Designed miniproteins, single chains. Designs and how they scored, part 76

Each design is a single chain, and the fold is of that chain. pLDDT is the mean over its residues in the fold that is shown.

## One batch from the design tools (miniprotein)

Design m2787
Fold by ESMFold2-Fast:
Structure m2787 (fold): chain A 61 residues (1-61)
Amino acid sequence: SKLEQVEEILRKLAAGEISGMEAVERLRELEASPEEIIEAGKRIGREDLGRNLAALVEAVR
């Protein structure tokens, strides 16, 4: 369920429905780990997006 929520955030970001900062805030609120964010990126076919977003989430910790 948490992984599905992370995937949805990444899909919305990829579609331009939310900003990168909004995605970071939502992922922090979910307490998503970098590993979960990268895995979600792989599952939606956007491993690049997942890795970049995981790095941003870590940077704001």
Scores: mean pLDDT 84

Design m2788
Fold by ESMFold2-Fast:
Structure m2788 (fold): chain A 60 residues (1-60)
Amino acid sequence: SLLEKAIERAEKNKDWELVLLLLQAEENPDVKKLYELAIERAKKNKDKEVVELVEKAMEG
């Protein structure tokens, strides 16, 4: 899944806070706020690839 790819990238970057947010979003897909928090963190990190993966996962 797109969210799994985002998690793998966050793990490779050792961004454990982003990993936790993405795991919580995967377990609670109805809580859009978790996706939004993950996107904002990825934007701060200038990681456009994670932003695109999470945005696309939220739209599905």
Scores: mean pLDDT 83

Design m2789
Fold by ESMFold2-Fast:
Structure m2789 (fold): chain A 100 residues (1-100)
Amino acid sequence: MVEEIEKLLEEIVEAKKKRYGEEHAKRVEILSKLILEYARELEKKGDKEGLEKVKFYLETVLKLELDPNYVLSEEEQKKYREASSLVYSKIGEKYFELIE
């Protein structure tokens, strides 16, 4: 799972770099490192549900970056909001400290 998350983060950084340029990509790289550290913590705790939520969040982010016209279903929107909330609750404070 962590290896899959790491690969998704690398693909997201490249997609963001192509769309928004180098400066935005640098901020996404910082966020990606924080997400990867959180995923490793979840793996150490045996939190499979947390790892699945992080993976779903990243898969959805990548999907939206590759297809900006993709419309999430109501079920996908609910799952994405829950997964996004979990990720931001854990890493958002540290991310904002690093980017101001």
Scores: mean pLDDT 77

Design m2790
Fold by ESMFold2-Fast:
Structure m2790 (fold): chain A 78 residues (1-78)
Amino acid sequence: TPKELEILREIQEKIERIEELIRRYGENPLLREALALYRKLLEMLGANVPISPEEVEKMREEADRLFREGVEAIKRAL
């Protein structure tokens, strides 16, 4: 659906942003965990694996949390 395509696009943009942050600011375990979760979501959604919208949302919430914490760690180190 159009909503699923929007989710795929958002996940891809998050992956690219995390990779850029790690390149610019160095290794970050929280960003690495977020990256792994977003990549797993992208693989599951791209492979047409039967996954509930609720499970997708839970994984996204967890990845988004790790991403926010990772960005905050960068800000504290600067």
Scores: mean pLDDT 82

Design m2791
Fold by ESMFold2-Fast:
Structure m2791 (fold): chain A 89 residues (1-89)
Amino acid sequence: MEKLVELLKGLSDEEIDRLFKAFDKDGNGKITKEEFREYLKELAEAMGVELSDEEIDELFNKFDKNGDGYITREEFREYVKELIEKYKK
């Protein structure tokens, strides 16, 4: 969580939308848990940070507010904004 928050806390709404599109590899407007895990591991490796499968799972569940197994653009944006606001204090 903490390492992803470091990445996200400075993002604008437009950057958040671009990030969602990077996670949404199929371009269908939904992020599967598999797509989410794959992209987060790629980001963590690129940043030189370690992110566990448990942390990815927990984070996916935080984004997937309705529990349908997908993260919509709306859910993604809402949670990222929540994180940014928390760290703007």
Scores: mean pLDDT 70

Design m2792
Fold by ESMFold2-Fast:
Formats: structure tokens, C-alpha cells, sequence
Structure m2792 (fold): chain A 61 residues (1-61)
């Protein structure tokens, strides 16, 4: 894939699964939906919240 966005998205979902915020199955389904532009507004809001939780779990400088 030619877009850095695809790699960033894949890395992000791996981190979410590692942190136990979502299951591996959920991560796979969400990635497929994003790739196919078949994500609901509710799912996009959930992804935004997951990203915020991920950053909150990172060590703060």
C-alpha cells in the first residue's frame, strides 16, 4: 500500500489490541470497514475515543 495512513492505521490497531482496548477480531473488522469506506458515524466516534484512551495510557514526558 502506498499511503502512510494505511501503515499508521495498522500500527494503531495493533497497539489497541495489545492494550486490551479492543479484540483482534474487532480490530480486523474496523480496518476492513475503514478500507471500504463502510464505517458508520458511531464507529468513527468510537475510534476517536479509542485513540484518546491510547494516548492517555502512554507515559507522559
Amino acid sequence: MEEEQEKALEEFFKKLVDLGLISEEEAKELREKIKNRDVSDEELEKLHELLAKYYELLPKA
Scores: mean pLDDT 72

Design m2793
Fold by ESMFold2-Fast:
Structure m2793 (fold): chain A 66 residues (1-66)
Amino acid sequence: DPELEQRLEEVIAEMDKLIKEGKVDEADRLGTRFLLSLPPEQVAEAGERLGKAYKELMKKYNIKKK
């Protein structure tokens, strides 16, 4: 699924930038908006990949969820 893969990479890159700046809420909103823009059949796959990326980015930048 080349369109989904490209869009996931773009969203993850923007989330990386936002989380690096401490804008965790903005990154979460970006991820949520992306999932809402997808057809239902892609939401589960994209959600799992975004959730994994989000956790790794939080760990990478040593940000606690609150």
Scores: mean pLDDT 79

Design m2794
Fold by ESMFold2-Fast:
Structure m2794 (fold): chain A 95 residues (1-95)
Amino acid sequence: SELEEKTKKAIEEIKKVAEEVEKVVKELASKLPEEEKKKLEEGLEKEKKDLEELIKHIEELIKQGKYEEALELAEAALEYLKKRLEAYKAKLEEI
C-alpha cells in the first residue's frame, strides 16, 4: 500500500514537472528563430507522447500489483524530467 501511494505521488509530480517543462519550452521557443522554434515544439510533442505511453505502462504495472517496478519507472522518469527542466531553464538564461 505504501509503494502504491508513493507511485501515485510520483506520477502526480511527473505531471507537474511536465507542465513546467512545457511552460519553459514555450517561453524558450518564443525567443528563437522560426526554424529552431518548430524543431523545439515538435520535440516537445514527441516527448509528451512518450511520457503518456510511459504513464500508461506504469498504471498497468500498478493494476498487476507490480508496485516496485512501477515506482522505479516513475522515479526514473521524474529524475529525467527534472534534468530536462534544468537544461531548458539554463538554455533560456543563455539567450
Scores: mean pLDDT 86

Design m2795
Fold by ESMFold2-Fast:
Structure m2795 (fold): chain A 70 residues (1-70)
Amino acid sequence: SETEIESKLKKILGEQLGVTQDQVGNDANFFELGGDSITSIQVVAAARKEGLELEPKDVFENSTVSGLAS
């Protein structure tokens, strides 16, 4: 089952990378989807507004939806 955190991350990644939420899989890599250092900051800012405690380093170390959701 998809968790609320994974659902929020898929929505944020879709909005920041210009793809639909449904096209972002749990194993989809942020950088392979077209993300870069600037978009990683934007993703982190959006995630924090949704109550998720992320830092830019977390996107680089755990670059997938499942990795970021822990």
Scores: mean pLDDT 77

Design m2796
Fold by ESMFold2-Fast:
Structure m2796 (fold): chain A 61 residues (1-61)
Amino acid sequence: ELSPEEREALERAGEIWDEVVREAVARGETDFEAILARVRARLEAELGPETAARVLALVLG
């Protein structure tokens, strides 16, 4: 069961993921680990490191 806060964080994380991946593709970036690190950095900056880690665990397994 996801809390409302976790649900909102997941929705925002999806937006951030889409934006970062779209920008990476536009730049011709193919390094998945570098792209993932950028997603993590943006999630941590916007949602905080604890929430970012939780969201990444939910999204990536």
Scores: mean pLDDT 78

Design m2797
Fold by ESMFold2-Fast:
Structure m2797 (fold): chain A 60 residues (1-60)
Amino acid sequence: SLAEIARRAGVSREAVRHARRVLEATGDGAAAAVELQRRYGLSEEQAARLVGLILEELGL
């Protein structure tokens, strides 16, 4: 769930929605992590955690 991913990564629901859109379109976790850090000011660790949780949900 969107809300659960947001809570576990320590990020806003908006960041989860954006990350999910990017990963569904590209499958590129590294590019998504860079974008999340730039757009939402996430730390490298937060971005990596968020990307990992979404990739796991998507089965990638």
Scores: mean pLDDT 83

Design m2798
Fold by ESMFold2-Fast:
Structure m2798 (fold): chain A 56 residues (1-56)
Amino acid sequence: SEAEEAARRGAEAGGAGAAFGGHEAKNMTPDSMAQAIRAGRAGDAEAAARAAAEGA
């Protein structure tokens, strides 16, 4: 549960990899996926939250 809670918090606050996976993962190249993950690590919580809400 604690691990799941941390994963959920990460997906909302900066888990671009998790949030983006529900957004446009099917059309992403390996480079695009790496860039999406880096965007989340840059602290783009707004984009991650929007993608999670739309992809959830």
Scores: mean pLDDT 51

Design m2799
Fold by ESMFold2-Fast:
Structure m2799 (fold): chain A 61 residues (1-61)
Amino acid sequence: SLEEVREEVERFEREAASLSPEELARRHTELVERIFADPSLSPEEQEELVLRLLAVRDAHE
């Protein structure tokens, strides 16, 4: 659901600073896959969540 995926993204945002580069990349990939595999998400909701994940990656590069 949108709520579940949003909670996972929020958790990733909180944990990102403590993750290794490899674990950060792995979780990013898993969350992107989860977002696009969830049939309850609209294209607009998918875009919102993917942009949030990209912001986390950019902040830690």
Scores: mean pLDDT 82

Design m2800
Fold by ESMFold2-Fast:
Structure m2800 (fold): chain A 55 residues (1-55)
Amino acid sequence: MPEWERLEMRLAWEAQERGDEAFLARLSALSRQMEAENASPEERLRRLRELGDEL
């Protein structure tokens, strides 16, 4: 499993545990955007880390 995918799963789990629906919605939107842009693994990891800093 790529590092970015593991981070995405962890952030989703943490948001669900906290009941942070707004963060979960933002994470889902970011995931869709990165997929649409065919973002590199390195870019996905960077963006997920930036989003995670807001959790």
Scores: mean pLDDT 84

Design m2801
Fold by ESMFold2-Fast:
Structure m2801 (fold): chain A 70 residues (1-70)
Amino acid sequence: DLIERLRELLLRLTEALRAGDWERARELLEQAVRVAAELGKEMDANPSEEQRRGIEELVPLIREAEAAAA
């Protein structure tokens, strides 16, 4: 599940950023961007209600990662 993979990557990214592990954070961000691109391709075809709700649940995790990077 791409949404679950993206959630895991965002959680690990936030932890790496808070720990000051910049190299790990960069690797996790690169992976998250690739997963997000694949998810975008699936969503362009036919987004399900479950996929839409799953993406909405990622918004707080993205905000936490942004806060950790600031």
Scores: mean pLDDT 77

Design m2802
Fold by ESMFold2-Fast:
Structure m2802 (fold): chain A 60 residues (1-60)
Amino acid sequence: MKKKEKLLEKYEEWAKEGKRPTFRDILEAQAEIYKELGENSKAAAIYRILGDDEKAKTFE
């Protein structure tokens, strides 16, 4: 599975909209990619960094 490929698709989407991703947007996109790949512990860690402890707990 290609985390880099999915992240690049998201970057292209934001560029097409004329928007620059914030650090928070990038972290959230990475968390969603980790969830999709079954890397639940990494997804949970990112959600905790974002302050979303409730969502993080769903991936434990």
Scores: mean pLDDT 73

Design m2803
Fold by ESMFold2-Fast:
Structure m2803 (fold): chain A 62 residues (1-62)
Amino acid sequence: AEREARMAALAERILAAERQAAALDAAAKASTPAEAARLLAQRDALRAEATAAGDELAALAA
């Protein structure tokens, strides 16, 4: 069903975004300050995406 498929896709997207954010955080720690700032900005964008997906998932599960 469409709802279940969308919920599964959102859950997968949240997990993927969290894994990418963790990888970017680790990469930032090994980088120059300028490169670290860029990587941390990408991490923050992924965390915002995960939050938005989580809100949508919660609404669908209600």
Scores: mean pLDDT 86

Design m2804
Fold by ESMFold2-Fast:
Structure m2804 (fold): chain A 93 residues (1-93)
Amino acid sequence: SEAEEHLEKAIEHIEKAIEAIKKGDIEEAREHLKLAARHIMEAMDLLGKPILGTGLAMRLIAAAVDAELGDLEAALETLEAVREEVERLLREA
């Protein structure tokens, strides 16, 4: 479905953001998290859960802020948790 395609793209962008953070490329990570947030919000709107979508997108924004402030551990922990939640939502979609 269109929602499943958006969730799959969100996971891809979260994984690319994690890799970028590990390489110290915070700007690349920020761009991937921006794309992941858009895909999550579109998927969750299609699934009738826009508030959950907004909440997940805000967690990605918080992780980007943590990474820019140098708290890479907090950023990575948040991104892994959001990735696992999105993977769960994809299985239930």
Scores: mean pLDDT 90

Design m2805
Fold by ESMFold2-Fast:
Structure m2805 (fold): chain A 64 residues (1-64)
Amino acid sequence: MDAEEAARAGAEAARAAAEAGWDGHQVNLSGTRAVVDAADAGADDEGVRAGGEAAQKIMREHGY
């Protein structure tokens, strides 16, 4: 998984949790889980970082 795929996965997981009405803690856990899954799929340090930053951006956009 490259950095772009990791960023997309993190953003999608965080957005899905936020849209489902989960609290900020659950949204953060969803984004973090996607980043961990990306690392397990072979994302390098840059990919993991990009995934985490994308998830945090989605959290901020939803007011968390």
Scores: mean pLDDT 72

Design m2806
Fold by ESMFold2-Fast:
Structure m2806 (fold): chain A 71 residues (1-71)
Amino acid sequence: TFPIALEVERLYNEMKEKASPELVELIEKARDAVRRGNLPEALKLLQEAMEKADPETRKKIEEVIERIKNL
């Protein structure tokens, strides 16, 4: 298990109860991309999720993006 996959899964679990279905779907796809080791796809999906997110959620997504970039 990639450590970053747990961080994206935590983001998904937090967002699934309070975010729009479109935002949740993007984060779910990003989680699956990370699990497959496709970090470029995960980054693209998280960037798209940021555009649909409120400021608090956007900050959390940005933190995950920065951790992926530093892998």
Scores: mean pLDDT 80

Design m2807
Fold by ESMFold2-Fast:
Structure m2807 (fold): chain A 60 residues (1-60)
Amino acid sequence: DEFIEELAKKYGVDPEVLKEALELLKQGKGLGAIQKLIDAGMSLGDAAEAVGELAKHYNV
């Protein structure tokens, strides 16, 4: 998925972590998705922005 690869490059995270965050988001676990990205080394602000970008792109 090109969007996940580009988003991973933008935030400097593993694409697999973004896929896991997207799966949590699809389950309605938005806070869980943010926490997953923070655990991967992202700041709260970057994690929230990345989750927002995932939600917007995948319409979830």
Scores: mean pLDDT 85

Design m2808
Fold by ESMFold2-Fast:
Structure m2808 (fold): chain A 69 residues (1-69)
Amino acid sequence: IDKLVDELMEALSPYADKFSLEARKYVKKAIDALLNGDIESAIKYLEKAAELSSEEAKKVLEEQIEKLK
């Protein structure tokens, strides 16, 4: 679980300034869900963050979602 959180944070770090405040809230909820072992909720929150993101950030989020499936 910690490794999945670390990989997600590392992948999203270069795009941190591309996320809106709303998208960042959903990314935080996804991280909290992963730490609690709730992968299904984490995927839903990341999908919501992707909807709120630019194409560049959306692509990275979609890649991370696929890793969780």
Scores: mean pLDDT 78

Design m2809
Fold by ESMFold2-Fast:
Structure m2809 (fold): chain A 98 residues (1-98)
Amino acid sequence: VTPSDDVLAVLGQIVNPAGQAPLTRDQFIQAFWQYDTDGDGRISGAELRDFARAQGMNPSDAQVAAMIAAMDADGDGVVDRAEFDAFMSDPRVASLFK
């Protein structure tokens, strides 16, 4: 699924926070997966929200749901490693790290 403009706007703010140095792709991947608190290789909406808050964002429930939907190809409400890698391979997402 292609990310929406709202998802890309939130992700862009997380990657390039105001007044801070931009996150590299590797830094973003590491920061994202540190919020996999149970170590099962899956990120829930709550963990994604905690990640965004750690980057200085306060996303709405709708924005968190949109981000999960953009990455969650299986529709199970969580993001696994394969879905995350597919999302990061999208050219629109890759452009945020340039």
Scores: mean pLDDT 70

Design m2810
Fold by ESMFold2-Fast:
Structure m2810 (fold): chain A 58 residues (1-58)
Amino acid sequence: SVSALIQEAIDLLAQGVRAAREGDLETARRLYEEAKRLAEQAGASKLVAEAERQIAEL
């Protein structure tokens, strides 16, 4: 469902933030890119923008 895709994207963003905080930038990038993909599938434009912002800050 769309709700499940949104929740998974949010969870992946949170995991990416943790990885970035720990200095694992490669894992953070992968998690942010996967979150963006799921957010795009869900049509969640604000969540897509958040994922793109996090990727740009790496």
Scores: mean pLDDT 89

Design m2811
Fold by ESMFold2-Fast:
Structure m2811 (fold): chain A 64 residues (1-64)
Amino acid sequence: DEVVARATEAAKAHVEASAKTLRDVQGLEATGSFEVGRDSVTLTLVAGGVTLTRTLLREDVLAL
């Protein structure tokens, strides 16, 4: 499914950019990960020992 592939790339780019910004701007140890589900994408960001999780519909991830 082309939409799943695009959502996967968008999610990956978003979490990598967010983690990089936290490392470069805030000086925090930050890593990003994501999981693509059937109708949704879960984005996980770990920064400074805190885990942040956000779940979006696939179409919403494509708008990031």
Scores: mean pLDDT 76

Design m2812
Fold by ESMFold2-Fast:
Structure m2812 (fold): chain A 73 residues (1-73)
Amino acid sequence: SEIEKLEEKLKEAEKKGDKLEIAELYFELGLEYLKQKDYEKAKEYFQKAVEIYEELGVKDSLLDLAKNILKKL
């Protein structure tokens, strides 16, 4: 499944310490759970993505998008 592929990519990103890739993968996991209407898991993953993006201080369009989605969940 797409979720299983994203979880494997997440493990590799965590091994490398690639925080930006980890944030992007959390965002993608949030979208996949949102498609499944699993709003609790979608919210969890979007929150994790937002936390990392804010820690990095990077102003990314995905940060704004994730924050807007979280307001609706």
Scores: mean pLDDT 84

Design m2813
Fold by ESMFold2-Fast:
Structure m2813 (fold): chain A 67 residues (1-67)
Amino acid sequence: SEKLRALAEQYLARGKEALAAGDYTTAARYASMAAVLGLSSGDEALAQEGAELSREAWAKGGGDYGG
């Protein structure tokens, strides 16, 4: 779905901004949503990018508990 892909791209962009700002909890949330929406849209690369960003945000935010 083009609509789901566009929404995933929006969440991924917001997640990257939050990560750069040090807001790890928000970054993890947006990145996780991007991963789910990317997968649902059939965009494997977008889903993977969201999942990787989510893991990075969790690691930087406080380890296993994510911020």
Scores: mean pLDDT 81

Design m2814
Fold by ESMFold2-Fast:
Structure m2814 (fold): chain A 70 residues (1-70)
Amino acid sequence: AIAYNNLGCVYSKLKKYEEAAKAYEEAIKLDPKHTSALCGYRDAINALKEINSPKAAELEKKYKELLSET
């Protein structure tokens, strides 16, 4: 979980928000309690919304699904 979270942070700094979201998603799948990964995933989605990425809506739907798995 931590390694994927760190990878997500690196991609976010590189403005690779789609790759960042994928890394955070993997961290959440491995540890649904990983609050840092959940926050990072939401931040990546918000960044994608700011650049008008069509992926933002798709990832937001995935984020809600991940939260409801509890």
Scores: mean pLDDT 75

Design m2815
Fold by ESMFold2-Fast:
Structure m2815 (fold): chain A 73 residues (1-73)
Amino acid sequence: SMAELKERAERLRKDAEEVIERYRRGELSREEVERAVEVLEGLIEKLKASPEGQPLLPAAEEALRRLKELLEE
């Protein structure tokens, strides 16, 4: 459903935001953020492989971009 897609997109955004905030507070190591990037890259490949996953790609790719930018700081 569209509501489920919206909720999943919002969760991807919030999960990325939480990782960023926790890293900036010193609660997460660089290696933990790198693992989050790897998990999200794996999710993106799965989303690309299915028609049902396609609507989530923009949210997932934006989350990945934000985490990669964090690691470049």
Scores: mean pLDDT 85

Design m2816
Fold by ESMFold2-Fast:
Structure m2816 (fold): chain A 106 residues (1-106)
Amino acid sequence: SIEEDLERAINADEDTEHNRFVRPLLEMLREGKSRSEIQEWLAEELGISKATVSRLMGLSNEELLALAREAAAAGDEETKRRLLAILLAKEILEFYEKYKEELKKK
C-alpha cells in the first residue's frame, strides 16, 4: 500500500527525510500549492531542472525503482537519492489527491 511504501521510505532515512522532504511537501499541499509549484520546489531541493522532475514524475513507480537500483549498482548514490525522492513525492501526491476532500474538511 501507499502508506506502507511511505513508511518504508521515511524509515530508511528517519528524521532527515521527514524533516527535509515529507513535511514541507505536505505543508505545500495543505496550502493548496499547484503541481507546477511543487515540481519547482523539488527541482531546487534535488538540484535538477523542473523539466527533469516533470519527466521523472511521469514514470511509473516500478520504472523509478528500477532506475534507482541501477544507480545504486553503479555507485551513483546522488541519482539514487533523487529517484527515491521523486518516488516518495509521487506517492504523497497520489495519497493527497485520493484523500484531499477529507484533508480539506479538517
Scores: mean pLDDT 72

Design m2817
Fold by ESMFold2-Fast:
Structure m2817 (fold): chain A 57 residues (1-57)
Amino acid sequence: SKEELRELAKENGLEAAYRALREGYSEEEVIEILKEAGHSEEQARNAVRAAKELLSS
């Protein structure tokens, strides 16, 4: 759920981004989840990029 992802994102933004993308959330939705958890837009976009690299490996 988005609630669980927001809580995870407070502790580990990369892990939250990875799980959210794997569950089918869009990049824009993942950025918003990370920002709601306290990350900056730059931090959120960096986490999404890193998570996408892990998913493509």
Scores: mean pLDDT 85

Design m2818
Fold by ESMFold2-Fast:
Structure m2818 (fold): chain A 80 residues (1-80)
Amino acid sequence: MEEEIKKALERAEEYEKKKDYVEAARAYLFAAIMYTSQKDYKKAAEMYRRAAELYEKAGDKLLAKSAYSFAKILEEKAKE
């Protein structure tokens, strides 16, 4: 679990350096799903927000809005 998240975050950083924003966003989405499975909703929300920022940079406004929506849901869940 921790190794999969770590590798996903490392790949996301590599894709960001290459300006491959869609692939970087996908790596952050994978990390978000893994954090959600661990019930770490705060970190999951942060990963969804990062993915949303990257989709905005890629020009994909629909995927960016979807990722922001997931982040808000998990931020509310983290308050419980």
Scores: mean pLDDT 85

Design m2819
Fold by ESMFold2-Fast:
Structure m2819 (fold): chain A 89 residues (1-89)
Amino acid sequence: SLKEEAEELRKKAEEGEKLAKEFEEEAEKLKKKAEELRKLGEETPEKEELKAKAEELEKQAKELEELAERLRKGVEELKEKAEKLEKEL
């Protein structure tokens, strides 16, 4: 039924929101680690190695942010589809 389809879409949207939040939180942690490595690089002869590691973490954080953004957009589409089905009930 349309009601069951709308409920399933709402559940998928909720799961997607949770996953997007987890990716956003992990990206923030990676960004903080990268900042710490850049600061440490100013005090050591291993500056180039620490910079490279920071850049890798920043790249991983960006990938997670992009995944979270795509999930957020998908969640919005699922919510809009559920709302349209609910209006037809």
Scores: mean pLDDT 86

Design m2820
Fold by ESMFold2-Fast:
Structure m2820 (fold): chain A 62 residues (1-62)
Amino acid sequence: MSKEELEKEVEFSMYVIKAAVALQAGDTERAIEIAEEAIEKFKEDPELVKEAEELLKEAKEA
């Protein structure tokens, strides 16, 4: 694993945590925005895009 790959995974994890906090606070609109930002930011990484799309689906269903 490269340093850049590790940094990207850590940054993605921060988006997941922020979205989870927003959902627990009942702020589903903010969680959706965070998930959409994650999709756009990590669009070059197909695995992270897939994870971000699952996060978006979870936020929309909340």
Scores: mean pLDDT 80

Design m2821
Fold by ESMFold2-Fast:
Order: C-alpha cells, then sequence, then structure tokens
Structure m2821 (fold): chain A 65 residues (1-65)
C-alpha cells in the first residue's frame, strides 16, 4: 500500500526535512499523483527508503558507497 509506505517515510522524519514531510503529505492527499518512495530501494537492499523527489545522492553521485 502506497499510503503505508509513505507513512513509513514520514516516520523516518529524522532523516527527512520538514519540507519533505509536507510534500509527502500533499502527495498522499492528491489522488492523481503517484507516491514514489524508495528511489534507492533497489539500490539499498537493507529496506531503507528514500524519496524519489528528494534524491540528492542519486542526482549528484549516483553511487552511495
Amino acid sequence: SEEQEGFEAIEARDKLSPEQRELLRELLRDPDRVLVVGSGGPDDGFGTWEFEGFRPREEVDKEEE
């Protein structure tokens, strides 16, 4: 469930900025939008979720190491 995945990302607010949390709430409210969480999901392997809309590492480095 995308809503549940979104809320899990909000739960990790210690990793999320307040702006990221607000945008996630807006995405969950808008039925026309598709919530994308875990842009690094296939890259991690831990079960660590990262926002597709907020991906400084992938956008800048493309590798975490």
Scores: mean pLDDT 47

Design m2822
Fold by ESMFold2-Fast:
Structure m2822 (fold): chain A 107 residues (1-107)
Amino acid sequence: SEFEARAIALKLVVEATREILAQRPVTREDYREVAIESVKRALEKARQAGLPDEVIETLEKALEALENGDESDPYARDVLLAVRAVIDAHEGKEPYAGGKEVVEKLK
C-alpha cells in the first residue's frame, strides 16, 4: 500500500540521518543537504534489501522533489520535517514540532 511504502521509506530516511550525524557534524543550515543525502542512503539500502518497488519509487520521487526545491510535495515536506527533528534532537535542542509528530508515527 502507498501508506505503508511511505512509512517504510521515511523510517529508512530517519535511520540514515542518524548514521550521518554519527559520522560528521552538521550545521543548522544543512537540513536540506542532510535530507538529500539521507534519501540517497535510504534508496541504496532499499535497493540492496530488495524492498518493494513502491518503497523505491517513493524515495526516488522524494529525492527528485528535494533536489528540485519542490516544497509543494507533501512527502518531501515530511522528509524535511523528520530530518530537522532528528538534527535538533542530536544537538540537544527541542525537536521541531512538525518533525517530532512525523518521527513519532514511525515508532
Scores: mean pLDDT 77

Design m2823
Fold by ESMFold2-Fast:
Structure m2823 (fold): chain A 64 residues (1-64)
Amino acid sequence: RLEALQETLRLVSRGLDAAAQGDLERARELFREAARTLVEAGIMDEEQARAFERDMIRIAEEVA
């Protein structure tokens, strides 16, 4: 569980960095992987993970 949260934070951080550089495609890939990590660890269900991915993409679009 802790390892999954650490991996999620690492992926989110990299996604935000990609968005800041204008690479929204890479940011979306990283946020999707973060959402999948949370589902596989049992931290979120698929519906919660989809909401998380949508919210992170929205934040990335504001940063880019």
Scores: mean pLDDT 81

Design m2824
Fold by ESMFold2-Fast:
Structure m2824 (fold): chain A 73 residues (1-73)
Amino acid sequence: SELLKKLEEKAKKLEEAIKAGEDEKKIEELKKELLKLLEEIKSELSDEEYQIGKELIEKLLEMEKAARAGVYR
């Protein structure tokens, strides 16, 4: 799916920013873009594709929280 690929590309950018230790503002902006995209495409995705996208985002949000807590630094 083209929409799922677009979501995965944005997710990869957020993951790379978190792992690189980018500032909180940049991570927040990337997170907002990713969440906005998921909501916009939710109705166009199959249940399986939506679940994949949701799980990907949930893992990234956990990674962000851990990074801010110093666990991944």
Scores: mean pLDDT 79

Design m2825
Fold by ESMFold2-Fast:
Structure m2825 (fold): chain A 66 residues (1-66)
Amino acid sequence: MKELEEKIEELEKKALNAAAHGDREAVEKYIEELRKLMEEAGVPKEKIEKIVNGVREAADLLLESR
């Protein structure tokens, strides 16, 4: 669990950094990797959706603000 949580945070950070640089393609790539990681780890869909939507919302905010 701790290792999975760390990988999730790493991908979230990468997605947000990409968004800060206006790299929408990289944001989508990291969000897709995040979703796949959680699916392969057997995370419930409700939790995957919550985490992915949170990252996407934060990334979109950065992309739309600048």
Scores: mean pLDDT 79

